# Designed miniproteins, single chains: the designs that were tried, part 101

Each design is a single chain, and the fold is of that chain. pLDDT is the mean over its residues in the fold that is shown.

## One batch from the design tools (miniprotein)

Design m3500
Fold by ESMFold2-Fast:
Structure m3500 (fold): chain A 75 residues (1-75)
Amino acid sequence: KAELVEEVRKKTDEVVLAGAEVLQKTRDPAVREKVRGLVVRASALARQAETSDPERIEELLKEVEEIGEEVRRLL
C-alpha cells in the first residue's frame, strides 16, 4: 500500500512539473485554465490515495498517469 501511495505522489509531482512547463511556454488563457484544472485534479487524486484501499489506489494511479499524458500532449 505505502509503495502505491508513493507512486501516486511521484506521478502527481510529475504532472505538477509538466503543468508548470506548459504554463511557462503558453499565453493562451484556455490552455492555461485547462492545465490548472488538470493539476488540481491530479493533486486531489493523490490526496484520495492516502486514505484508499490498495485496489482503489491502483485506479487512482492510472487516472493520474492519464492526466499526466494529457498535460504532456500540451507541451
Scores: mean pLDDT 83

Design m3501
Fold by ESMFold2-Fast:
Structure m3501 (fold): chain A 68 residues (1-68)
Amino acid sequence: MEEELEKLLEEARKAVEEEDFEKLKQIFVEIDNFLKKNKASGELKAKVLEELSELQKEADEIRKKIEE
């Protein structure tokens, strides 16, 4: 479970770096679905959501400069 989530998080980080916001959005959906299907613990969910929040913040800052 954590290993699979870490792979998705690495893909999300790469998407932010490459400014592929559509890919980033898809990865966020995949992570959310993975957590729901596997009934991940609240503690694991909190850690993953914190990581996603930081990635989203970074992507949002880039998008504000480009698209907003």
Scores: mean pLDDT 76

Design m3502
Fold by ESMFold2-Fast:
Structure m3502 (fold): chain A 65 residues (1-65)
Amino acid sequence: ERKKKIFENLKKALEEGVESVKTDEQREQLKAAIEKMLEYVKENYPEYYEEFQRYADELIEKLDA
């Protein structure tokens, strides 16, 4: 239960980050942050890694649009 809540809060924070990006430099910084989050999830929540990887792919696609 608590792990799911933390994961949902993490997703919310990243989604808000995407919405706040205004420059190419900020976009690249957020992409780097998303990659670090993937490493974090892989190490601490491996059961959620595949789901988060898919989510990260969606966020990166939005940043590239």
Scores: mean pLDDT 76

Design m3503
Fold by ESMFold2-Fast:
Structure m3503 (fold): chain A 85 residues (1-85)
Amino acid sequence: AAEEAKAFIDSLSPEEQALVREYIEARRRMAEAFDRYVKAVQEGNVKEASEALKEMDEHRARALELRSKLTPEQVEAADIVLRAE
């Protein structure tokens, strides 16, 4: 459950907590960029759609980099928190 995942993250070292939280933030920003892309496409705004895709790719690259520094258990906890949003 999301509460158990948050408790697990809060039990980690400050350095590990920072990495997990940065990963969650990168994933949120990727989702937000996707929402902006969808809206821009619906409105016919080609420039905003292109900018949103670039932001998505940047956040995806950051999320993948951060994921490589996390344990499988830390990734699963982060994914549970994100799914509960």
Scores: mean pLDDT 87

Design m3504
Fold by ESMFold2-Fast:
Structure m3504 (fold): chain A 103 residues (1-103)
Amino acid sequence: MEVKEIEISTKKDGDTAEDILKAVKEAVEEGKVPVFFLTEDSDSKEAGEYMEEAYKKLEEARAAVMSAAASINAIDAGLKLTEEQKKEIQKNALEYAKELFEK
């Protein structure tokens, strides 16, 4: 499967979770694995100002969302799950990612 790059912004504007949801849905529909990276504007001041703790939480969030996307793709490849289970996996991963961003 190909990889689809998804931008993550840690800006206080707070639409990051919705953007991630749309981008992950697109990647899954294309049969691609989402890969997340920080936008330059989230880190625009100084690289040193973006704390190591924030980077760690962001990496954990990426792993959770990628795991959910991989699960959905595997289901489409032959595993049997309901549409509700697919949505729940996606939501739980994105909500967990959002919590990691905010903590």
Scores: mean pLDDT 55

Design m3505
Fold by ESMFold2-Fast:
Structure m3505 (fold): chain A 62 residues (1-62)
Amino acid sequence: VKPEDYYPFIEELKKKYPDIISINYSSPPTLYVVVKKGADKKKIEEEFRKIPGISRVVVTEE
């Protein structure tokens, strides 16, 4: 999986969910997402799982 294949989807989700602090994709097809406390982690996780080429999403609070 190449970063350019899912980068546009990541940028759209960052705009839609301002509670996202950082996204790390060092181990594709896994994404690691850090969100602010009180964010809807499950909803954000479900949105990222819809990205083609991503099979696992890990969401953590700061």
Scores: mean pLDDT 75

Design m3506
Fold by ESMFold2-Fast:
Structure m3506 (fold): chain A 84 residues (1-84)
Amino acid sequence: MLDPETVAEIVRRVLESVPGISKELADDIATQVANEVRASGGSLEAAVEALRRILKTLVDEGLITQEQADEAYRRFLEELEKAA
């Protein structure tokens, strides 16, 4: 069972390292992912799918590159494995 606050901290840390993502945007995304985790009862799948959808939206909107999205997703999975 994932703690939503731990997931929020991981998302913030990962996204703050991506050029083009502001601290405010990283915080908003972290809150969105944490809310999905809370709504699912701590589901790992819910966290992964929420971030994947959001990263795709950021690429589609031109805020980040596909390479930046792929690296952020990889780092998120790595940190999430350490937290589980």
Scores: mean pLDDT 82

Design m3507
Fold by ESMFold2-Fast:
Parts: structure tokens; sequence; C-alpha cells
Structure m3507 (fold): chain A 77 residues (1-77)
């Protein structure tokens, strides 16, 4: 089964961070998306069982909603 939940949303020093937890086929992943004041976005996907980084991508997002959608897309692709 596939599921994604929003664990945390925060803003500090002009950087917006969202943390998503996804479950794919019984395996858990953490997605961390950060966007700066200029919209430059970094998305990291980590395997929660191994603590290994499995994906890193750079995108652009202007809103927290767009950042959340990019995080979901990165996990589910």
Amino acid sequence: MKSVEIVRESERDGVTTVVLKGTLDGKEYLVVGRTDAEGRTEILVTDLDTSELVSKTTRYARTVEELIELGKEELLS
C-alpha cells in the first residue's frame, strides 16, 4: 500500500521546510523538502530502516503547498 502523511511544516530564516512520511509496500521513507526565499528547493528521500539517502533532487517551489506536492512526487516516482 502507498500512503503519505505530513509530519512537520516549519519556516526559519526565510527557509520553508516540510517533512513527509511515506509508506511503500510496508517500507517507510522520510521526505524532507526545503525551499529558500528565492524558491530554490531541495528534496531528500531517506529510507527509515537503513537511514540511507535514496534520492536527492533540486526543484523550484514558491508555496508550501507546491513544496508538499513536489515531495510526494519525488517519493512516488
Scores: mean pLDDT 79

Design m3508
Fold by ESMFold2-Fast:
Structure m3508 (fold): chain A 85 residues (1-85)
Amino acid sequence: MREEAEKLLKETEEVAKETEDLADAVISQNPEKREEAAKYKARALQALQDARAGYQDPENALETVRKSLEEAKESLEKVKALAAE
């Protein structure tokens, strides 16, 4: 379980970084989408913070990191939709 939580934490870090980079690109190319892109960027970064904090809890690490990864992935999908529009 600990090794699985570590893999999910690493994936959450990668998803959050991808969301941040894509959101920054959207903001740069289309200022009208700035508020929405910034919202999902903040949500992805918060999910990463939650995942890192949850990883320190030996009893709930896997569940907390898994939930945070899902939230980060949802934020990435929203930013991808903004980029496609």
Scores: mean pLDDT 83

Design m3509
Fold by ESMFold2-Fast:
Structure m3509 (fold): chain A 87 residues (1-87)
Amino acid sequence: SLADEEKARLEREAKAEVALAQAAQLYATGTPEQLKQADKLLAQVEKDRPELVARIKALKDPAALLALANELVARAQELVEQYRALQ
């Protein structure tokens, strides 16, 4: 049904935003092990969000990465609330 398709879309998008936020936070800390973990998260969402993956990898400013991570977390929370409203 269209409602089931919408629920699946919202869940998929929320998971992608969370993974991108986690990757941005790990990039902001800049340790080699954290960058390796971030790259694995980015690989999982590259097909859905290639422009944001490129942006996170290109950002040099830790403050900008943390600001982006906070924005992505807020978006994920909005998507989860929309998903819950459909339940």
Scores: mean pLDDT 84

Design m3510
Fold by ESMFold2-Fast:
Structure m3510 (fold): chain A 96 residues (1-96)
Amino acid sequence: MTYEGVDRYYLRPGEDPEKLLQEAVERNVKALEKNGIEYEVGEIREVDGNLAQEVVGKYKDATIRLTAIVLTEGPGSDVEAGRISLTGALEDLRLE
């Protein structure tokens, strides 16, 4: 049996996506270590411009697969502030 978990991290202005991925993977590793689970850290992958990395743990008859993904769009992301500001301008009641 395989247990899968996906952690999604939304990039904030001024944040380093590689650093966020590294911190997310470290949290997954620490969680597995605290439970005495043997683990293997996968390679960093790029999925549609987003950084992702997987940690696979094995415990008795179970496989635990934890994936961390850093997203540039969504809640808490302001990477494209100029485009998001256009939404604010749509509420600007300046009529020509």
Scores: mean pLDDT 64

Design m3511
Fold by ESMFold2-Fast:
Structure m3511 (fold): chain A 55 residues (1-55)
Amino acid sequence: EEEIDKIVNKLPIPASQKEKFREELKSLNGDKEKIIKYLVDKYGIPEERAKKIVE
């Protein structure tokens, strides 16, 4: 739960998109592997960068 807020705050995305992104990440139940895949597939973030964001 707190992990999701940290991830959202690390992302260089507009504030208007952050709430939608947060809800999508909540649906992944904090599974870091699924969050990484979601960032890669949905937002085109490189896997190495996505891993650093979820840390």
Scores: mean pLDDT 71

Design m3512
Fold by ESMFold2-Fast:
Structure m3512 (fold): chain A 85 residues (1-85)
Amino acid sequence: MTEEEKRKAIAEKLAKELEEALKWDDEKLVEWLQTSLGIEREDISKEKLEGLRKALEAQLEGARNMDPVGGNAKAEAYIAEGLEK
């Protein structure tokens, strides 16, 4: 696999995973936050879930535009706003 092919494969995989994540309902997002980030269900508000969805959407746009760095930076900002501080 060439470096170019590897980059495309990673971007396509990320885009597909983010598309699936954006289809998740609130219960599945809460489960993901609990299992992946160790956040207790009691600390997860609807507002935090909305912040997470915006973060995933930013990452998806970054992946689709082959700008995962810009997408990740925006996603991190949304997560920080919604989950911490």
Scores: mean pLDDT 68

Design m3513
Fold by ESMFold2-Fast:
Structure m3513 (fold): chain A 92 residues (1-92)
Amino acid sequence: AVEEALKLAGEGGYLLGRADGAEYLRDVYRQAAPPDEVLEKWRTEGEAKYQAGLQLLRDSGALEYIPEMEEVYQKAYEQGFQDYLTRVGLGL
């Protein structure tokens, strides 16, 4: 349960970071980006994964791991955002 919740937090954060990175490049640098429907799908999937992880912790009574989930989520978000900027935006 805890391992799966942390995995879901990481996957969710990465998708949200990637979506925000794509939107940032589109809106600020006017670079080509996936359609809004794709960005919204990534955000919806990412949010759903994070909420599923929270529900796993609630169902198992492991609420003490919520701060760790937040940290995993934030780190993964940062990575997703940077990966989009570096690999897609900069062509690296």
Scores: mean pLDDT 81

Design m3514
Fold by ESMFold2-Fast:
Parts: structure tokens; C-alpha cells; sequence
Structure m3514 (fold): chain A 97 residues (1-97)
């Protein structure tokens, strides 16, 4: 479950276990993407959700390689920042038709 992933990621983060936190954060990104896909109504929304997951993974991977340990809450925040931006862009395209 998501709550179990978050708990395990937070435990790894508190221990300074960078590799374990990173692996669990990737599973959190996957779970967030899958959950948001279930709530998506259009193909354009589904594409935005998948793209948010991809961008979040790229950012989290880059920060891990830079020596950062990210908490679950930071990763969730990064995901929804990307998703919000992509959904805003999608909404603006529909209004400008």
C-alpha cells in the first residue's frame, strides 16, 4: 500500500540509507502515477499523468546521483508540482482553441 511505502521510505531516509530511500521513492512515484491514471478521464489527462511520473523520476534520479537523500513527502511534492504544471498547460490549450 502507499502508506506502507511512505513509512518504509521515511525509515530509510531517517537512517541515511540513500539507496533504499531512492528505491522506495521510485515505487512511490509508480504508485502515484497508477492512482492518478485511475482518476484520469481523457487520453490527454492520462498522458499528462504519465509525463508527471517520468519528470519526477528524472528529477529524483538526478538528485540521488548528486548525493541527496529525499523524503517521501519531498518526492510526493515533486510529483504533484509536475502534474499541476502539466494539467495547467493542458487546460490552457483547451481554452485557447
Amino acid sequence: SMSDLVRRADEAYRRGDAERAYELNKEIIKALTEEELKNSKTEEEKEAVKEAGRKTLEEVDARYRAGEILSASEVISIYYRHLSELMRELALKKVQK
Scores: mean pLDDT 88

Design m3515
Fold by ESMFold2-Fast:
Parts: structure tokens; sequence; C-alpha cells
Structure m3515 (fold): chain A 103 residues (1-103)
């Protein structure tokens, strides 16, 4: 998977996570959030393979913030809200990584 493909995938899953959270489907929101984090991690690994250290850092940071959002949501007993917020952070990091990967 390319860095741009990973960023687009993270963005799509972040959108689905927020829509699920708005519908009160916390289980689906968490599921989509995990997919967004995974897509951001894959974007970071691809950027690292290409030697694009700044792109890899941004995508990896987004994935890490996404994992924290997922964990914090569980601790606060708001897993859907935490998941959706984490997914959006993962997508943002992956998108910035994809932008930097072109340079």
Amino acid sequence: MGVEEGAERAREYAKKAREAEKKGDDEKAVEYAREAVRAAEEAGKEAEKEGKKKAAFWAGTGAGVGEVGLASGVTAKEPGKGGATGAEAAARGAEEGARLAKE
C-alpha cells in the first residue's frame, strides 16, 4: 500500500467511525477507528521504506494518538467518542505524512 492510499483509507474509516458514534453504535465506531489507526500505521511503514523520515513520523504520530484516543474512550466509558476522535487524529497524521512523502 502506498502512503497516499493509506492516508485515504484512514480518512474513510475516520468518517465511518464518526458516523457510527453519532448513531450510538459504539462497537462499530471502535471497529472503524481501529481500521483508521491500522491504515495510518501502514502509511508510516511505507514512508519509512521509502526513506521519508518526516512522513513516517507524522503518520506514526497520528496512529499513536489514535491508539491513545481508543484507550481513553474505554477508560472514560465513552468508547465510541474516544474511537471517533482517535480515528480523526490517525487520519490527519497519515494525510500530513502523505503530503510530506511527495517532497
Scores: mean pLDDT 81

Design m3516
Fold by ESMFold2-Fast:
Structure m3516 (fold): chain A 79 residues (1-79)
Amino acid sequence: EKQKVIDEVREAIRAGDYDKARKIIEDAYKKGILDEKQKKLGLEYVDLSEQADRSVDDVERAIQLAQQAEQKYQEFKKL
């Protein structure tokens, strides 16, 4: 179940639907699939991914944000 949530969040982010990704995380937390720490890491992953996508005029910043998002994704997967 947790893996399905992680996969759905990643798919929503790939589709550019950051609000859907946040909703998936919040709903999973309410259902007890994610704990508080997992919810926080998942939301940080979504936020960094959105910021990277929005930073098109600053390539260096976009790369830094994308790297931070990938790090948060790896932490989110391991919890």
Scores: mean pLDDT 83

Design m3517
Fold by ESMFold2-Fast:
Structure m3517 (fold): chain A 99 residues (1-99)
Amino acid sequence: MKRLTAELRPGDSVVIEAKKDGKVRVTVRVVSGGPLTMELEVNGQRARLTLAPGDTLELEVEMKKGDKLRLTAAPGSQPATLEVEVEAEDGEVEIKVER
């Protein structure tokens, strides 16, 4: 398990990179601020959702080594502090913030 707490502003991204093939579970919690509109991108698929303070998003995805799951704060979002937890079965992951 890896955990990251970060403030996201419009244009900021949280990037989760798979270092091995495997199933990855991502939990995102809004601990303060917002509302934050997130753009999710993984394996060429996109989704958009808006998170308010106290909201939790849970994602489960199969990733291959080198795949990236990207959560980007969309234009028009308010800054928010997120807690991101990542669990990988049979794999290792790296979490970082890109600004």
Scores: mean pLDDT 79

Design m3518
Fold by ESMFold2-Fast:
Structure m3518 (fold): chain A 85 residues (1-85)
Amino acid sequence: AEEEALEKSLSEEERKLLEEFRKAVEKAEEAIKQGKKKEAEDILDEALAKLIEFETKKPLSEDFRKLVQKLLAPVYKKLGVKEAP
């Protein structure tokens, strides 16, 4: 699978960040199902802030960014946010 191939190319730190980000996305999707769109947005904002903090120490790989975008695209669509590159 594409996700498996990309994940294998990640550093150990990036794999841990991806796992944490994936859990945040799942939590945000659950909030959307409950009609709590603002809560979902807050969860995603906090998860993205964590990625930004990591990037101040070490740049994120292209493969990591692709996986993050793949996780975000469907949830942003549900929130009515336009997908950006």
Scores: mean pLDDT 76

Design m3519
Fold by ESMFold2-Fast:
Structure m3519 (fold): chain A 95 residues (1-95)
Amino acid sequence: SMEEEIEKLAEEAEEAIKNKDERAIELIKELAELQGTEGAKNAARLAIVALTYGEEVAEGAVYLRTKKGLPWEEIEALPKETLIEEAKKAKKEAA
């Protein structure tokens, strides 16, 4: 079933992310396409950002989404340097 295929792909993507495997981006894209939901697409955007620009940029994006409720369109338009600064704020609040 589609659900079984999605579950398997999600497990493979999670392992690839943990191991910093280059295939992680490919698996994440496939997973988002199979699910076809905005939630899946947003999760894929976050994961691809982390793999492409580093975890601090992704942490900054999450912080802005949770703290300020910014949509992905606005977050993606921000300089990566700004996202790194927001990630540092998140770490200070979490520590």
Scores: mean pLDDT 76

Design m3520
Fold by ESMFold2-Fast:
Structure m3520 (fold): chain A 75 residues (1-75)
Amino acid sequence: SELEELVKELVEAAKNNASRETILEIVKKLHEILYPHIDFDKLSEEEQILYAIGIGSRFGIDSEILKKVVESLKK
């Protein structure tokens, strides 16, 4: 599914220390599919990070990889 492919892309991007812009784009795509009634770009940075953690946890992303995602988004 598109969700499973985007989750895999997020994990690989985080493992490869991809830019904040790259990580944010993947998280936004995941958020738009899961929460189509919420405008991701209107969320605060803190809310964007919380959604990234929630989505990652829901799809079983390892805590160390999620930590890398969060660190990239805080840059």
Scores: mean pLDDT 87

Design m3521
Fold by ESMFold2-Fast:
Structure m3521 (fold): chain A 76 residues (1-76)
Amino acid sequence: LDKEIEELLKEIRKLFESLPETREAATRATAEALLGIGLALGEKLGDVSSLKLEELSEIAQLAYKLTKLSLEKYPL
């Protein structure tokens, strides 16, 4: 789980760093990436209610870091 999420974040970060110069396109790509993470986790892990609190915390922290990175670069 952690390794797969970390790999996803690395791919998304590379994509985000290579994104177009426009705030609009970068925001859209970031939102789509976050949706992709959610879908992948749902398919891979199944029902999220079956996850341990520790695992949920890690997922939340990674999502927070990605969102924070996007907002720091392109504030709303």
Scores: mean pLDDT 61

Design m3522
Fold by ESMFold2-Fast:
Order: structure tokens, then sequence, then C-alpha cells
Structure m3522 (fold): chain A 62 residues (1-62)
């Protein structure tokens, strides 16, 4: 299914984004604004990934 493939690709992209954001947040040169933005992006990306995984499970069971 093209839909399943696209969701799996989106999950993989979100996992890569999480890795990059976790690395970026540990940079001591970041401003407070940058730290806040990266933390918000990390939390948002983790949430989206969880929702995509649940959707993928539903589609595979149909």
Amino acid sequence: SETIKRIEEQIALNEKAIELLEEAINDPSLSELQKTLFTLMLNSTKYVKERLKKRLEELKRS
C-alpha cells in the first residue's frame, strides 16, 4: 500500500529528526530561545511519531 509506505517513511523521518534534535539540545553554545524551540520541536516530533505508529497499526489490521 502506498499509504502504508508513506506513513513508514514519515515515521523514519521523525526518528531521524528526534536524533538530530537530541544532539542539538546538548550544544552548550545554544541561546535560551534556541533551547526552548528545540525542546518544543522534540516534544512535538515525538508526539507525531507516536500518532503515526498508532495509525500504521490500524491500517495493517484492516
Scores: mean pLDDT 87

Design m3523
Fold by ESMFold2-Fast:
Structure m3523 (fold): chain A 74 residues (1-74)
Amino acid sequence: AAERAVELLVEAGRSEGVTREEAERGVERGVESLVAAAKAGLDPEEVVEETAENSETPREVLEEVLRAARERLA
């Protein structure tokens, strides 16, 4: 899940020169943020939906970040 999100983010950012290291940091921060939100009693799925509406991050990346966060919470 996290590895898949990194690959998708690198692909989406290819024209802008996004590095794998930058994508890995971004994905990890996203996963940590969703885990923290879930522990605070927020719905991680609603956080992802809100992020999809307010950012240019591809939905596919956000879906894989959500999956990784759910795996970490299990």
Scores: mean pLDDT 77

Design m3524
Fold by ESMFold2-Fast:
Structure m3524 (fold): chain A 100 residues (1-100)
Amino acid sequence: SDETIERVREKLNEAGQLLGDALQAKGLEKKLVEVGEKFNKLAEQIIEALRAGKTAEALELVEELTKFLLDVMDEADVPEEVREKVERLLEEVRRLVEEA
């Protein structure tokens, strides 16, 4: 549904903002740009897959995004509190996509 797609977009944007703020606070400007580009590409692919009714493809993209963000947070030594919030948002995205 359009409401589900909007909720997914909102949660993805929140996760991206939290991670972006954490990377910026660490002075990782180059990493912030590289992560932002890949994040935006995967997020738009998730939204497009959902709009097309391709739920299985959207789930695979959510798993790819989740793995990518976990790797980034580990490499950048992101604070535990930020990691837990991002992981929770990604879990909520996965649940919304599974229900679509």
Scores: mean pLDDT 88

Design m3525
Fold by ESMFold2-Fast:
Structure m3525 (fold): chain A 69 residues (1-69)
Amino acid sequence: KVEEEYKKKLKEIIDKYGPEMEKAVQKSNDAIVAGNEEEAAKYDARLKSLADEMQTEQNKIKEEYEKKK
């Protein structure tokens, strides 16, 4: 029922943001290894931004399932 649609939408959000977040983590780690703290901070900020966007999308889907069919 609605639970299956909700789970499907959550998976779509994870599939959308997961690769980009993983890339940001990798770039941050590469910068740390290179001793580039400024670049590491930049990718940490990007990771936070992506996490915030993912949370916003998840909240939006939850609200839609409370009001929509």
Scores: mean pLDDT 79

Design m3526
Fold by ESMFold2-Fast:
Structure m3526 (fold): chain A 94 residues (1-94)
Amino acid sequence: SEEAEELIDKGLLYAYQAALLANDEEALRRIEELAKELRENKDNPEKQIEILERLLEFIDEMLERYKDNPRVVELLERARRYVEEAIRILKEEL
């Protein structure tokens, strides 16, 4: 799905920007690992949904960790919305 792929890319971009702004090297590494897994599973929408749900959980962990940093929170909330929409589209295509 081209539409889901675009939303995944946007979700990953905002999550990565949030981790950079937070200077969170572990978060950057985790996001890069999830991005790699998503790329390796482009032809497997069920696996992509599982990986995106793990990304969503990680975004929620970061939202709790950085709740007092409004700029990081804004980027993570954008990432969360794109990831949720990507999951919705992939599930509809199943």
Scores: mean pLDDT 90

Design m3527
Fold by ESMFold2-Fast:
Structure m3527 (fold): chain A 93 residues (1-93)
Amino acid sequence: MREEKVLAALDELLAEGRITEESAQMIRDYIAGDYSSIVAKVKALAPDASAEEFAQYVEKMKALADAMIDVLYQLYEIGEEALEELEEELLAE
């Protein structure tokens, strides 16, 4: 399945040191519907944040996880040619 391939790719990227263990685990948890890793990461990065700021940071981290999953999904669906174009657009921002 596509999800299995995405998760396998995350494991390989982690083994190669291309992503952090925290980022890989956060994406795996998010795919499984578990947001606890995102919450824990926000607490670690912004311990002095107000309740309102904390909620905004969690929402932003969820949006980043969604964007990363969408990119991986599109890369697997559209193939190597479109990967090169999409990477150029992402790196431009």
Scores: mean pLDDT 67

Design m3528
Fold by ESMFold2-Fast:
Formats: sequence, structure tokens, C-alpha cells
Structure m3528 (fold): chain A 95 residues (1-95)
Amino acid sequence: SPIVEKLAAVLKEAKSEASNEDELVNIAVAKVKTDESLSEVYSQASLGVITVGQREEIARLAGVSEETVTRFFRRVRELDIEQGVQDLKVAVERV
């Protein structure tokens, strides 16, 4: 799957830049969220439609643990929820 290959590439690049797993996850999320060429990858990660087998393949290709891949997907969803909550708060504030 092109999405599996793109996600593996993002995580592999984040691994080369990170000194620990928390930093790796945050770098990978930032890359996917801010790069428009990765918008489809971000959408798929946010929706949680990636299967267990696809997560295992991403982990293998990126040279990271399956737990790291799971943390990455969880963090993408958490940030989408946090952004949605923040956007709602701004919308209800009288400016």
C-alpha cells in the first residue's frame, strides 16, 4: 500500500532526527500534519483505518517497534481532537 510506504518513510525520517521515542512520535506527527503532500497519509492515520497487519509492516519498514507506530496513530488522533476542541472554544468566544 502506498500509504504504508509513506508512513514508514515518515517514521524512518523521524527516527533519524529523534533522540528518544517521545521525540520520534512528535516529529513524525508534525511531518504528517504540516506537509500537504502527506495529507492523505494524515487523513488515514487520523481515521484509524490502518489494520494491525499494516501497522506491523510500517514498523518493520521504518525500523521502529509496533508500540511506536501505535503511539504515532494515537497521537495523530489526540491532536485532531484537541484542535477540534480549541476551534470550538474560539468559535463560541465573543471577539
Scores: mean pLDDT 74

Design m3529
Fold by ESMFold2-Fast:
Order: C-alpha cells, then structure tokens, then sequence
Structure m3529 (fold): chain A 57 residues (1-57)
C-alpha cells in the first residue's frame, strides 16, 4: 500500500486521500491541512502530499 511504501501511518494516507480526491484539495492544501489541522509531522505530510501530486487520475 502507499502507506507501507512511504513508511507512514495508514490513517494519514486515508485522510490525505479523502482531502485530495473527495474534497478536491491540491497536494499543497493537503499538506497544510495535515500539518496545521491534524498535527501531522511536516516530513510525513510532505511525503504523502508529494506522492499524491505524482499520482495521476
């Protein structure tokens, strides 16, 4: 899974995917929401946001 590939908790990946795909936020906005509203460490949030930005659909 993406969480295993990035070495981050699955709950943060699921949250980020909801923000990105369901709420239509940009990867940058997802990063800001994870860090400022959910207390995710910036390095973890950056890994997730960059992975979402590189995945196309």
Amino acid sequence: SLAEELGVPEEYVELAKRLYYEEGLTASDVFNRLVHEHGVAPEVAARIAMALAREEE
Scores: mean pLDDT 81

Design m3530
Fold by ESMFold2-Fast:
Structure m3530 (fold): chain A 89 residues (1-89)
Amino acid sequence: MKEEKEEIREALKKLREDVKKIKEEAEKEETTIEELKTYIKGLEHGLKVLEQVKSTLTDPELKEEVEKLIKEIKELIEEIKKKIEELEK
């Protein structure tokens, strides 16, 4: 249905904006280890939701958008984890 596809696209757009905001905050030098850990928890929750959505999608274009966002979030989680390790040294 048109409404369902638009709702999914709108949700993906909002999640992309949230991911961008988290990335910008995580890059700040004043961001604490505790804040970085909180961002990881939020991103991991987002991944679980996206993987569940991907498993139910039949539309190949929406699957591609979800797969791309999943990859971006996984990369960001790895970047933040690396930053935490560097700060904990």
Scores: mean pLDDT 79

Design m3531
Fold by ESMFold2-Fast:
Structure m3531 (fold): chain A 78 residues (1-78)
Amino acid sequence: MTPVAEAVREALRERGKPTDRETIRQVSIRIANAAQEIAGLSPVEIAEAFKNPEAVRKAAKAVLDGDYKTAAEIIKKS
């Protein structure tokens, strides 16, 4: 599993959500969309931020809590 997929899976597990491949993929897309639409990050900047598993895990938790602004800020600061 990629470091990004494992970080998202850990956030899902902590929130008692399904940890299947499709759920992990959908949450990863939601994080990337929040970073692009709210923080104005380019796909290249998002890819670099995704190299930080701890930032991805925190952003995934924020997305699962419905806090897309916090998710975008976490990715921007990574």
Scores: mean pLDDT 84

Design m3532
Fold by ESMFold2-Fast:
Structure m3532 (fold): chain A 96 residues (1-96)
Amino acid sequence: KETRLERALKALDELIKLLREAAEKHPEDREFFQRGIDTLQSLKEELKANENDELKAMIQLMHVVSTMKELIAFFREKGDEESAKRVEELLKEVLK
């Protein structure tokens, strides 16, 4: 049975791939997407470092959720509904 942390790490990897694709699709927002990637990489390392500290891991998961919600809003404001829906599906996996 896949743990919540394992699902979160998998979702983070998929989200990082999505943001790299988005940076190529929306070059005017490349800096925004790069900051997002850097944040997600940092959160991934913190989740791995704190895998045996349930409270710290939960705090990092809340940061992941907040970042994903910001990305959904950003993509919708840009009219990129396809990317917004992809992030929503990843968010559903994290919240299970």
Scores: mean pLDDT 82

Design m3533
Fold by ESMFold2-Fast:
Structure m3533 (fold): chain A 73 residues (1-73)
Amino acid sequence: MSRRLGRALERAMERGVRVYREVRDSGTEKARKTLTPDQAKEAERQARNDGASKGGEVFREELERARAEVEAA
């Protein structure tokens, strides 16, 4: 039980971080190519917030799925 949950947690963390980095980097790259320096600064800050939100969402979904499976057993 705990080993399966531990593996799910590790996988969720890895996927969450990957999603965070992809969203952040994508947003930052687009901002630098398209926007003025001031707009790029705001967009970079927003990209970090969006990345953290999306990464956290993925992490929570994976963790809750594992928890629900344990409860159903």
Scores: mean pLDDT 74

Design m3534
Fold by ESMFold2-Fast:
Structure m3534 (fold): chain A 80 residues (1-80)
Amino acid sequence: SVLEKEKELEELREKNKDKKVELVPLKPEVFELARQLAQQGLPPLEIVREIARTFGEEAARRVAKYLGLSEEELEEALAA
């Protein structure tokens, strides 16, 4: 459901908030697309792939950090 996917996105984001991660704000367009993709039922890894395809690798890396994905998962998404 939409609520379950949105909750998954928020949970990953919260998991990363207490880490010493550099919080670089993304442009609203990038976050809006990530939110819409989560509402469409895409998992976080697939969201990162779509962001990479649309906005490029740097935007995808920043979204992955915000969602709490590991570097390994990010590399897998970008390599596909």
Scores: mean pLDDT 69

